# Designs tried in a protein design run: designed miniproteins, single chains, continued (4). Part 105

Each design is a single chain, and the fold is of that chain. pLDDT is the mean over its residues in the fold that is shown.

## One batch from the design tools (miniprotein)

Design m15648
Fold by ESMFold2-Fast:
Structure m15648 (fold): chain A 100 residues (1-100)
Amino acid sequence: MQMPPGASVEETVEALIAESKDPAIKEALRRILEIARGLPEENRNFILSRFALVAYLAEQNNLSRATFADMARRVLDRNRDRLTEEQYAALMALIDELAA
């Protein structure tokens, strides 16, 4: 996986979606990007950068969906204050689908 120099956080996430080998992770990242687009720019970029890092680490280490889901839950728990209750519930539901 190769990140273009000077790419925005959204462009980095879109590259990860394109390069992801797991279709469930690919779909989850796409849905996370859609939900994050509803956030103020600072919160959006922060959340997306955290999820991009988790996805990158999962791909680099060939981690299971369950491991990705665990890491993603920790991101949400640490950043609960940056999300509405509806956005948090939607993201948690996506992560639970990945673990199944």
Scores: mean pLDDT 73

Design m15649
Fold by ESMFold2-Fast:
Structure m15649 (fold): chain A 95 residues (1-95)
Amino acid sequence: SPLAEAIEGAVELAYEAEGITLSEEEREQVRRTAELLVRSLERINAAIKAGDEEAVREEVRRLVEEMAELNGMSEEEKEEMLELMLRNLDRSLAR
């Protein structure tokens, strides 16, 4: 996906700006994460356009679950990420 490649490139540039060099394995993980993020953002964007807040929340939960699985996150790390994302979503929807 061209968009996933653009996200991958942007993430790599952000790490380079911080003086961090990614391994080949880390670059592959970034690519897989970018592809997941593109798919999830398309689903979230469709739900936002439909005005379906419940669907937006469900897609955010799905993104967190898929991110946790892909990156080997613990259940605690997954719950922390979900809480943060839902809190930020609620703040954005309050506008």
Scores: mean pLDDT 77

Design m15650
Fold by ESMFold2-Fast:
Formats: structure tokens, sequence, C-alpha cells
Structure m15650 (fold): chain A 94 residues (1-94)
């Protein structure tokens, strides 16, 4: 695994934990840092696209959590699983 993918993955996993705990400020900060690292990275566009999809899924999870609260827990888990799937694919391509 490339070191850059590992650093981004750690941030996105922290964002997932923060979303589940309701710490949306921390989740947003982790996503912002992940995006900054992604844009500075030398990763291929194919790998970058998979990571962007993961980030987008987690941004949607944050919006749903802010609007619907705990009632949306299953919907939020769905977005988190989608993000994890995209990250697994990114690691395979890197």
Amino acid sequence: EKKEVEEIEKLLLEACRAILRGDLEKAKACLEKAEELLEKSNLSEEVKEKIRRAIDALREAIEIREEKGEEATFEIIGYILRAIGDLIEARRLA
C-alpha cells in the first residue's frame, strides 16, 4: 500500500467514527484534511476518483446526520459502508 493512501484512509476512518458519535465538526475537519492530502498526492486519477467517491459519501452522511439525527442511523451506515468499499478499491489500484 502507498503511504499516501494509508494517511487518507486513516482520516476517513476517523471521520466515520466521528459521524457515528455525532461529532460532526471533527468529521468535517477530517474530510477537509483528507481532500487536501488527496489533491497534493501523486496518486493516479483512477485512485483519486475512488477516494473522492468515499469523501462524497461521507459528506452526504454528515448532511443526513445534521438534518435527521439518530433516526437516520441505518442510512448513515449505508453511506459509511459505500465509502469503505471505495477505499478498498483504491488500495487495490494503488
Scores: mean pLDDT 84

Design m15651
Fold by ESMFold2-Fast:
Structure m15651 (fold): chain A 62 residues (1-62)
Amino acid sequence: MTKGQSILDSAIKKADILSKQGKQQEAADYLEETAEQLKDTHPEVSKQLLKKAKELKKKAKK
């Protein structure tokens, strides 16, 4: 099991909590920031976080 999987799970969980509170933009920003930190060490995790962030931004745009 990779250390990146634990980071991914934690980041998604936090983003889901923020999204449930109506803070979709804040959740997206958090995921983008986390992805930037991980792009060199865990590029696959970074890519998944960026994809999730884009979906949340789409949801926040009304």
Scores: mean pLDDT 78

Design m15652
Fold by ESMFold2-Fast:
Structure m15652 (fold): chain A 75 residues (1-75)
Amino acid sequence: MSEEYEEKLREFIREMEELLEDPSEESLFEAEVLLGMAKIILGVAKVNGEITEKLEELVEKMDEIVEKLKEKIAE
């Protein structure tokens, strides 16, 4: 159900926000793995007809965290 997907994506976001507090190459790699898994979850939800705007917004937030990590590491 969409609620289960949402809770899982929210867990990933919390983990990614922790990585953002201490940015490193390892943190970036871990964040990109979490984003990859989130996109797989979104794809599964889409195939099952359970995709919601909220799930898309959560994955977009994860993309933003990865971009922020890249910016912090590049400096």
Scores: mean pLDDT 82

Design m15653
Fold by ESMFold2-Fast:
Structure m15653 (fold): chain A 80 residues (1-80)
Amino acid sequence: MPSREEVEEDLVRAIKAMVEAYKEALQKGDTETAKEALNLAVELSRELIRLQKATPAEEDSVIEKALDLIERARAFLESL
C-alpha cells in the first residue's frame, strides 16, 4: 500500500496538473474544461488538507478517498 507521504506527493502533483490544465483551457476559450479542472484542483486540495490533519484512526479512509480523486484527475487528463 502507498505510504501517507507518497499519497501527499501524488496529491500535490495532481493539483499542479489540474492548475496547468485549467490555464491551458482558459487560453483556448474552453470554459467547461477549465471549470472541471478547477473543481478537481479544489477537491484535491481539500483532501490534501484532510490527509495532513488525519488521525491514525482516519488515515486509511482518507487515503482511499485521496487515491480515488487522484485516479479521477488522471482520467480527466487522459480525456483531454
Scores: mean pLDDT 84

Design m15654
Fold by ESMFold2-Fast:
Structure m15654 (fold): chain A 70 residues (1-70)
Amino acid sequence: MPPRAKPVLSLQDIVNIILKNRKQGKKPAQRYIDAMKQYFYDTVGADDDQAQKMIDTVIDLLKKGITIAF
């Protein structure tokens, strides 16, 4: 049984917000980048360098208009 899920923003929700902001020519907010780092720390045990590379990959895929599912 999961101890408690965050009720408001999943990684997919964060990705969708970034995509919407990119479509409008806006930069993604740092808070969403920080949330993605936290996700990679919690799920795969990534360190700061690994998490940053994963985020850079996500942003690159979003820039190419690719929908990401985790």
Scores: mean pLDDT 61

Design m15655
Fold by ESMFold2-Fast:
Structure m15655 (fold): chain A 75 residues (1-75)
Amino acid sequence: SALQTQEVENAVRLALKELKLEQFEAIIIEKLKKANIDKEKLKNLTEEQFNNLLKDVNLPADKRKELFEAIKKKL
């Protein structure tokens, strides 16, 4: 739903802002939308699944774990 999409986008934006990774916002949100990741799917996503989803994003590997944890905290 639109509400679940906005919740995902808000969690991602807040996490990226917290980590000073806002430059990756557009591509990460696009990847999540293409994979049809809603709030419930994101809540249940494993770190490995998250890493695979963002493998094509030029996001440093060390920052992917921090981002995953920050997003989980916002949900």
Scores: mean pLDDT 82

Design m15656
Fold by ESMFold2-Fast:
Structure m15656 (fold): chain A 59 residues (1-59)
Amino acid sequence: AHAAAEAGGLAAAGMLARGEATAEGSQKGVDNGTKAGEAGASAEEGYRAGLEGALEGRK
C-alpha cells in the first residue's frame, strides 16, 4: 500500500536529516517501507519497517 511506503520513507529521511542514519541506511528504510506496502501492511507497519532498515544501515 502507498501509505506504508510513504511512512517508511519519511521515517528513513527523518533519521538521515538528524544524523541518526547514513544515506545507505536511509535507502534500506525506503526499500523496507516499499516491501511492507507491497505486502499490504499499514502505515504504522511501514513506518516501523523504515526505521528498522535505516538503523540496520547505520551499523
Scores: mean pLDDT 69

Design m15657
Fold by ESMFold2-Fast:
Structure m15657 (fold): chain A 64 residues (1-64)
Amino acid sequence: SMDDILDALDAAIARFRETDPARAAEVEKLRAEVEKNNETDETAAHARLQAALDAGRAREAAAA
């Protein structure tokens, strides 16, 4: 899952911070990018689903 990927990236960042802080910064940048994309897609999908449900209810009310 996406949470598993984020957890794996967090573990890698922690490990690299001790030995290679430049690499840790690169992985941290990637992690932030992955999280932002996941949040954006999830929020958009939820909004579309809610709009479809609201439209369906409005059509049923208008047809009654």
Scores: mean pLDDT 70

Design m15658
Fold by ESMFold2-Fast:
Structure m15658 (fold): chain A 81 residues (1-81)
Amino acid sequence: YTEDFLKGSKYLDEGIRALEAGDLETALENFKKAIEYFKKVPTMKDAYLFALENALFVARQLGREDLAKKYEEEIKKIKEK
């Protein structure tokens, strides 16, 4: 799982850089990749949530309502039992 965490962290960093540069589409693609890697690491719940919350923010900014709803449901599922 260490490799999945390292790759997730790389994509999360790339997503944050793109978001800071105002490149919302590139930010979303990198956050989507980070989510796929962190999803495989059960002990890194905080990193997974952080990637999902950033993806949700960008999806909302882009008007991608269906995608935003998907991320909202996943965040709720992780926070609620």
Scores: mean pLDDT 83

Design m15659
Fold by ESMFold2-Fast:
Structure m15659 (fold): chain A 93 residues (1-93)
Amino acid sequence: MEHLKEALEYTKKAIEAAQEGDTEGAIEYLDKAIEHVEKAIEELEGEAKVLAERALVALKIGKKAAQEGDTETAIEYARRAEEALKEAIKLAE
């Protein structure tokens, strides 16, 4: 559970950094979110795991977009990850 909550907070920080034009900070926060989601997936099962895996894919796409300078796509996928993480947290508690 803590890993999902930390992934959500880092995802929010990544969105804020990207909106402020801090691309390097956004990528760093996306990396931290990815690490926490990967750890959460090891402990999850069922629908919560599926949602966490969906968030992981979205975070990875968002990171790649940020690295390529596509800030709009990076923010869109980070927001998709945020929604999936919120739902995973609800189902895991």
Scores: mean pLDDT 88

Design m15660
Fold by ESMFold2-Fast:
Structure m15660 (fold): chain A 70 residues (1-70)
Amino acid sequence: SKEIEEFRNLALEILESTDVEEKIQLLRKFYEIAKKILSDEQIKEVLNAIKERITDPEVKAEIDRMLKEI
């Protein structure tokens, strides 16, 4: 469950970070892990949940890009 723990911690760090560049870097790492442990439908669900908590347009655009790949 190391991957699940890292996944959970990355989600929290994305939401807690105040730096746009850091959020995008953490989001990319989160997405890489998600592709290894979750189905496409589950990835869509968690990305949309994160997007609802994000205010930065650049971070939302990165999430939208990821959603288009699934």
Scores: mean pLDDT 83

Design m15661
Fold by ESMFold2-Fast:
Structure m15661 (fold): chain A 84 residues (1-84)
Amino acid sequence: KPSKEVLDETTTISVEIIKSSVKISLAKRGKESKEEYGEALINYGESLEKEAKVLYDAGLISKEEAEKMIELAKEIKKKGEKLK
């Protein structure tokens, strides 16, 4: 069972993920620049990496699950960097 502090922290991270997701969606529709699209992907990846660390430190996910989330985050960030 997550603590209130862990829930509050993960909620903050989830809001940042949602903000980045909205910006990615707008970029795909031509409402944002290529550079802004790249930045949104990097921010999404950074937020996903932070979430993995918070969940792992709270004992809510395994080391293997955290490593998979971090590898996905790195892949997303790498794709975003190529757009700059």
Scores: mean pLDDT 81

Design m15662
Fold by ESMFold2-Fast:
Structure m15662 (fold): chain A 71 residues (1-71)
Amino acid sequence: MITAGELLRLAAERNLPEHVLTVYLELTLKIGPDAPVTKEEILKIAEELGFSEEQKKEILEKFEEIEEELS
C-alpha cells in the first residue's frame, strides 16, 4: 500500500496536473506522509476542495496507475 508522502513525491516527479498535486499534498498534511492511502480518503479530500467530477476521476486514475506500478 502506497503512503501519502510516496504518492505526493511520485506525482511531483511525473509533473502531474496541479489539481492532482493539490489533493495529494492536502492528504499528506491531514494523515501524515507515512500513512497508507485509500481511494476513499483521496475522494474525500477532492470533494472538500470542490474539484469537479472530471478532476476527481483524473486524480483517482493517477492514483490507481501509481498503485498498480508498485504492486
Scores: mean pLDDT 84

Design m15663
Fold by ESMFold2-Fast:
Structure m15663 (fold): chain A 82 residues (1-82)
Amino acid sequence: MHMSPAQQIARLQRQRDDLLGRMDRETDPDRMRTLLAEFERVEQQTLMLMRMNPAVSADQIQALEDAGLAQARRARRRIRRL
């Protein structure tokens, strides 16, 4: 039995929140790079599933993409300072 798209999105959103919290507390640049890569993977999977859902607006998808890109840029700047 496979997860429904809605269940997958809910799981990915929890993973996103967990990864953001872990990145905020991480002080090792190698671990930060690993967490950032996992965050970007989770964001890509979430965006793909949302694009497949006709109930999700283009504005909602764009807002999530913009927020994810902003978080990734902040993480990359932090890695350079660690």
Scores: mean pLDDT 83

Design m15664
Fold by ESMFold2-Fast:
Structure m15664 (fold): chain A 100 residues (1-100)
Amino acid sequence: MAEEKAKELKEKYDKIAQEMKTFGDRAVALAQADPAAGRAALEELKKRFIETVKEGNKDIEKAYKEYGQEVRDVAFEGLRKVGKTMKEAIDRVEAALAAA
């Protein structure tokens, strides 16, 4: 039960990290081709970052209350990895816009 929930949370955040990396790569290419569209993509990345952090904090709290520390730590590490990926994507889009 707890092991299955830990696996579910790991898969959820691994998928979000991969989706954000893909979105970031596309946003960088868009910023290079069309700076106005690149700025819109940057705002969408920032919005998704805020929403992901809010959802992740809820997952962490719920995991701790329902499954305990080990499952909470999986959710925390998953959110940390996603946050790093999203920050790197934001930084790359901002750099591409500055170079345009």
Scores: mean pLDDT 84

Design m15665
Fold by ESMFold2-Fast:
Structure m15665 (fold): chain A 63 residues (1-63)
Amino acid sequence: SALAQQLIAQAKELFAAGDVDKGLELLGQADNLQPLSAEERKKLFDEFGDIEKKLADEKLAAE
């Protein structure tokens, strides 16, 4: 789906900008349109894992 690819591209831009919450929202929309393979998801999170890991650590500290 061209829409799913566009949403993934926008999510990558948001992750690169440090806007993890919006990036994850767009990824969820893309996954709903066309399910991402585990490998595709892993590659994306590996590329931006430092940002997501930092957010996860912050969430753990808040809970």
Scores: mean pLDDT 70

Design m15666
Fold by ESMFold2-Fast:
Structure m15666 (fold): chain A 72 residues (1-72)
Amino acid sequence: MIDEEKLKEAFAALDPDGSGTVTREDLRARFEALGAQVTDEEIDAWLAGLDKDGSGTVTFEEFKEWAEEFLK
């Protein structure tokens, strides 16, 4: 299972600029690097699920909560 250190590594891979937040462009770049065929609409839908505050970005705390739900 992914621990908190691995979550930080995964988050850092999504946030290469180290801003502490994941943007729509960060997610697109990550999915492209994985060879995944994702649309802007799919990225926006995924962000809407993670971004509970409506800020347009995903914080580490929001990412961690999502990952903990996924890893159960």
Scores: mean pLDDT 69

Design m15667
Fold by ESMFold2-Fast:
Structure m15667 (fold): chain A 60 residues (1-60)
Amino acid sequence: MKEELLKRIEEVEERIKKADISEEMRNQFLSVIEEARKAVEAGELSKARSMIDGLEFTLS
């Protein structure tokens, strides 16, 4: 689970970098990526998953 979440975070980060969005939105999404990583490190896997699910939905 933890390794899967880290891979998903990496994939979403790459999508954010390639997305045709404003720099303001990009910075906001990257801040959520940082919070998701912190949640994984803290063992808050459900919180991290929720954040990543939200970003994937926004980017789709």
Scores: mean pLDDT 82

Design m15668
Fold by ESMFold2-Fast:
Structure m15668 (fold): chain A 100 residues (1-100)
Amino acid sequence: SAAEEALALAEEAIALLKKYRPEYTSLIETLEQLRAEAREALAAGDRAALIAHLRAIVTYLQLAIQDIEKLYSEDEEMQKLAEELRKILAEMQERLAALE
């Protein structure tokens, strides 16, 4: 389903952040909490809560990508991380649109 695919994409984004920037503790914890809450909403059939939590994940990822691109413009590894996160974000936005 679009919801299961969006949750899998969120997990992939969290895994990339943990691998390349484990010091982003606050962001990682927030994304993990939102993903868990989105999974619970999906299990409960609460579509409104599911969409709200997925939108929050998309927003946090978008802000993180913008910060990385601005603060680490000269860091090739960080720019590659930002590009991979942008691909995940675009796919999550497509899945989220299918739920709305």
Scores: mean pLDDT 87

Design m15669
Fold by ESMFold2-Fast:
Structure m15669 (fold): chain A 108 residues (1-108)
Amino acid sequence: KIEELKKRIEENPDDIKAKIEYYTLLASQGDSTAWRKLGGIYFDLGDLDTSIDNYQKSISINPTGNGFLSLGMVYFQSGDFDSSLHFFQQAASMGNPLAIIRLGEFQG
């Protein structure tokens, strides 16, 4: 089942439907990285609300600097700069180098 989806993705990396099915199965098993991958896919598709939901699921399981950075980036793209700043601060507090750079950009 999972191995079949993985093979489809390896043979056709542009199969977005197979990627969503694959990462949804892994995410349902508690894989925080799979939730983050789903967040990225929905961000690329322009579905910012679904992207936020998936990134929030990822950080609720495993709070990482990369997870908070990703949330900050989606909120920035949506125009919610207060939420963006908050999540970049959380990512930076965990030592995320990109979040530290992003916070510097807010200060000018």
Scores: mean pLDDT 84

Design m15670
Fold by ESMFold2-Fast:
Structure m15670 (fold): chain A 58 residues (1-58)
Amino acid sequence: MAEEERRLAEIAREYGIALADVRAVMDLLGLTPEELRALLERARVQAAQGRAAAREIA
């Protein structure tokens, strides 16, 4: 309960998103905090690779 909320707040801070958004995504997709973190980490890696590939655009 409180531990899970604290964990979600940590994830929100680590990825620079609002806690409310983290909770909304978790509820919408039915993810656990561990699954959410794995999803966000993969998205972050893909974004970094996309920035390298799309350097000519930005």
Scores: mean pLDDT 72

Design m15671
Fold by ESMFold2-Fast:
Structure m15671 (fold): chain A 70 residues (1-70)
Amino acid sequence: MEELEQRIAELRARIDALQKAVDTYNKELERAIKEGKPKEEIEKLQKRIDFLNQHIDALEARVARLEAEL
């Protein structure tokens, strides 16, 4: 059980780090829009956010499966 709890904690730490990265990129996206940055730069930030959110969703699904094994 301790090993399973450690694995869940490690995955949750990874999710937290990715969520912080998403927050950072969202702030950069808002700043880029306000500053009138080129559409290409805005699209790159949006794609990074989308990719990070896909990773978060996959990790959260993995955590849910591990928690079901309690």
Scores: mean pLDDT 83

Design m15672
Fold by ESMFold2-Fast:
Structure m15672 (fold): chain A 100 residues (1-100)
Amino acid sequence: MKEVIEAARAVLEFKLKVSELLEKLKKGEISVDEFVEETSKLFEELLKTIEPLLSDEVLEELKKLAKQALDAIRKKDFKKFYEILAKIEELFQKALEENM
C-alpha cells in the first residue's frame, strides 16, 4: 500500500513539474534548451524514485521508454515526447492496479 502511494505520488509530481516547465516555456521565462534539460532531469529522478517499487519487467520497459522520450526531447520532437509519456503513464497505471 505505502509503496503504491509513493509511486503514484512521484508520477503526479513529475506531471505537475513538467506542466509548470511548459507554462514557463510558453511565457518565455525559460528557453527550449533549458526546458529540455530540466525535463530530462525530472524524468531521471522519477525513474530513480519508482525503481525500487516496480517489478524488473516493468522497470526494463520503463527504461526503454525513458531512452526514447529523452531522444525525442533532445530532437525537440514534442509530439513524440508526449506520445511516449502517455505510454509510460499507461504502463505505470497498469502496474499500480496489479499491486492494489
Scores: mean pLDDT 74

Design m15673
Fold by ESMFold2-Fast:
Structure m15673 (fold): chain A 85 residues (1-85)
Amino acid sequence: DLEKAAQHILEKMEPLAKENPNEAMRKLIEIYAKMAGIEIEINPVVTKEEAQEAGAKIKQHVDNDPEGALKRAKEWLLEEAKKLE
C-alpha cells in the first residue's frame, strides 16, 4: 500500500526535518526518486524550483509504473527494517 509506505517515510524523516529541513528534503527526493526507478542529481542546498522539478519527474514515473514503485517502496522498507535487527 503506497499510502502506508509514504506515511512511514514521512514519520522517519520528521526528526531530521526538525533538525535540518534541507537535508530532510534531499533524502525525501532521493527515496521517492529511487521508488520511481529514476536517479535525480540533488544539490547540497535544494531550491524550491529544484524540489518542484524533482517532484514532477517522480510523479510522471510513478504514474507510468505504480506497481514497480510499490515494489521498490517495499524493498526500501525491508532495508530499513534490517537496521532494527
Scores: mean pLDDT 72

Design m15674
Fold by ESMFold2-Fast:
Structure m15674 (fold): chain A 65 residues (1-65)
Amino acid sequence: SKLANAVREKIREETDEKVKQKLEMLLDSSLASGGEEALLKGLKSGLETEEDEKVRKALQEILAQ
């Protein structure tokens, strides 16, 4: 899955452990609930609701890819 791989690569490149953990939780919960469509919805929802600027930036970069 192209989108899931983009998230995994972002996790691999990320040095902030909090951002990594947030992305890992989003990836795992989304793939468990509905695959790539659930992941896309989760990324967009996360961008709207996330309070942490670093996490929001990571979500924006994934969605811009």
Scores: mean pLDDT 80

Design m15675
Fold by ESMFold2-Fast:
Structure m15675 (fold): chain A 99 residues (1-99)
Amino acid sequence: SLSEEQREELEEIERAIEEGDVEKVREAVERLLSLPPTIEAAERLLDLAEKSKNPEIQRVLAEGARELAMRVLRSGGDILRAIGLILRAIGILLDLELA
């Protein structure tokens, strides 16, 4: 499950999304990625990416979710959930490239 540090970074990401601050989103995602990876954190980033209306923020969140899910997969945890998240993140990134 989510650590306290992961919850803090996710709250910062949500605030930065509301502000439309791409750089703050990127910085908070980078800090989240420096923490031990969990499938729940990847799911939360992907949910935020799917709800975002800002394409730059959506890309940062989807890339972060994909990286976090890949790290979970490399650790041998939650294999099917991680694969599902990676595929969903790729779908978002492809949609952004085609827009």
Scores: mean pLDDT 87

Design m15676
Fold by ESMFold2-Fast:
Structure m15676 (fold): chain A 67 residues (1-67)
Amino acid sequence: ALEELRKLSSPEAIAAAVRRLYPEVEVTATTDPYGLRLRGDREPVERAAALVREATQDRLAVERVYT
């Protein structure tokens, strides 16, 4: 999972991978800022955000939206 995400360079490819790992989270790739928006329950959103931050070394902006 984490190693597979590290091989992805585009936010859309990372978004697709995150959707497979956390199907309960709505993932949207953004271009300004370059990054991802994660929407859903707090716990799965925080887990998905942590995975993305670790895989991308915080190079992508990650917006968390709790519903």
Scores: mean pLDDT 75

Design m15677
Fold by ESMFold2-Fast:
Structure m15677 (fold): chain A 62 residues (1-62)
Amino acid sequence: SIADIEAAFKSIPGVKDAKVERVGDGFYVTLTREKPLTKEQWEKIIELAKKYNVRSVEIKLV
């Protein structure tokens, strides 16, 4: 579900908020951060994006 995908991204340290939108058979994800992401945090984002068939990930600095 969309809520499960949002919860998964929000569980990554450094992700402050996650918004997920369904587009066709995949998803668009917008994440919010306050600090630069570490390599490990970035790798976790990429892994989740592949797992959930995410077409696009946008990361916003607040």
Scores: mean pLDDT 84

Design m15678
Fold by ESMFold2-Fast:
Structure m15678 (fold): chain A 71 residues (1-71)
Amino acid sequence: MKLPTKEEVEKAFDELIKLYEKQGKKNIADLARKRKEEVLKIVNDPNATEEQKEFVKREYELIKKEIEKLK
């Protein structure tokens, strides 16, 4: 599985946050914003470890599944 790009991560998190806000889930949307910042720090780090990269890949897949669930 390829590491997602910064653009792919931002797009996925922004879609997820928008869906949570549309449903009135403000606290969950705020948690998603914090998670977005954590994941983007790893994506933007050229020295990220393999464990950090695997974490980003897993988070990205979970976000995509959650988006599909909320649609």
Scores: mean pLDDT 82

Design m15679
Fold by ESMFold2-Fast:
Structure m15679 (fold): chain A 64 residues (1-64)
Amino acid sequence: SALSEEEKKEIEEMAINLAKTTSIPKDLALKLLEHELRKRFPEKAEEAIKYAEKVFEEYWKKYA
């Protein structure tokens, strides 16, 4: 299932907000992100998680 533009924007905001949280390790932040995405996008969880991980990692590469 393809993600809508609105879903992508919401996922980007969630991923960036967690990436900005410097008080937790990257691996834990990714696990928290996966858990939240499974709750918010149960029918598209796999696509949402893959998209969020890419956004999270790109942010981490630039600013971490």
Scores: mean pLDDT 80

Design m15680
Fold by ESMFold2-Fast:
Formats: sequence, C-alpha cells, structure tokens
Structure m15680 (fold): chain A 71 residues (1-71)
Amino acid sequence: MPLLSREELQRRLREAEERVEKLADQLPPLTLDSLRSMLRRARELLSEGTPEGLRRAQTILEALEGQLDLL
C-alpha cells in the first residue's frame, strides 16, 4: 500500500474520531474501548512524525475504518 502524507493521515484520523463519537452511545462498551484505543495509538504514531510511525498509523487507521464500515 502506498504511504499517505502526514496531513492526509491526520485528516482521516479526524474523520474516524468523528465517526466513533457519532456511534459512541450505540456501540457496546468493549467495541467502543477497542476503537478508542486504536484512535489513541494512531494519534501517538502520527505525533512521532517518523516514516515508520506514519506507516504504522496508516495500518491502524485502515483497520479502524474497515471496522467502522461494518457497523
């Protein structure tokens, strides 16, 4: 998969955060905790600003977006 820019990953992170919050009151607590954990980890990796951190953040965001699309 091509590596996205930090700005694109930050945009997708914000969109994912908004999607999770819109669903927060409708999701089981364990599912919500899992999604929030993935969001926190992606933020940490993006804040590192390293190529490896960006690649790992992209992988987490892709997995998170896939889970949200199934909801």
Scores: mean pLDDT 82

Design m15681
Fold by ESMFold2-Fast:
Structure m15681 (fold): chain A 91 residues (1-91)
Amino acid sequence: SMAELEARAREIADLLLELLKAGAAGDLAAQAAAADRLKELLGEHALAFTGRLLEPEVAERLAALLEAGDEEALREELYALALAFLEEVAA
C-alpha cells in the first residue's frame, strides 16, 4: 500500500540522514550501523539505490544541503528520493 511505502521511505530517509551526518563527522561506528540497517531495509535493492544516490546531480545536491546544515530540507530530499525509488521497484 502507499502508506507502507511512505512509512518505509521515512525510515530510509532518517537512516540516510544519520549515515550522511556520521560520514561528515568521521564517526565510522555510527556510519557502519546506519549502513547495515539501510542494507536490511533495502535488501536486494541496496546497490541500485546506492547508485541513484551517487548520480552526480543527486550527490551534489545532498552534499550542498548537508554542508548548509539544513537538516529539514535534507530529510525532505532524502524522503522524496526514497519514496520515488520504492515506487519504481514496486512497479
Scores: mean pLDDT 85

Design m15682
Fold by ESMFold2-Fast:
Structure m15682 (fold): chain A 62 residues (1-62)
Amino acid sequence: SAEVEALLEQLEAAESEEEALAVARRLKDILARHPELRPYVLAHAGTIRNEAAERAAMELVV
């Protein structure tokens, strides 16, 4: 979905761990409503090369 794609872009562009965590929590909320999107989101998050987003990406698997 466009919202999920925008949030994944925000996660990649995040300049702080706090910003990345806020985005990851929003993604987690969407995945709670649409669990079928989880494999897509996790695969895409795994390709992100942003150290600030690394801990935030772990929030998605918990």
Scores: mean pLDDT 77

Design m15683
Fold by ESMFold2-Fast:
Structure m15683 (fold): chain A 70 residues (1-70)
Amino acid sequence: LTDAQQRAAVRGSKAAIDAFEKHGPEYGEKAGREAALQALRDAGIDARVEVKVTKLPDGSIVVEVTITPL
């Protein structure tokens, strides 16, 4: 993992959680993906980004950010 990829994952996760809390998982996934892609573009990195938000029965929220360099 590069520092830029870690920063993208952090920004994506924060955006996903904020949007999830306000509008639900679908908005969380979209917001997370957009934030991570923007962070990668700012660093000059071409990559594919997938974000998945899952709420578990115990109330825990899991955010998965997958970054695949092109």
Scores: mean pLDDT 79

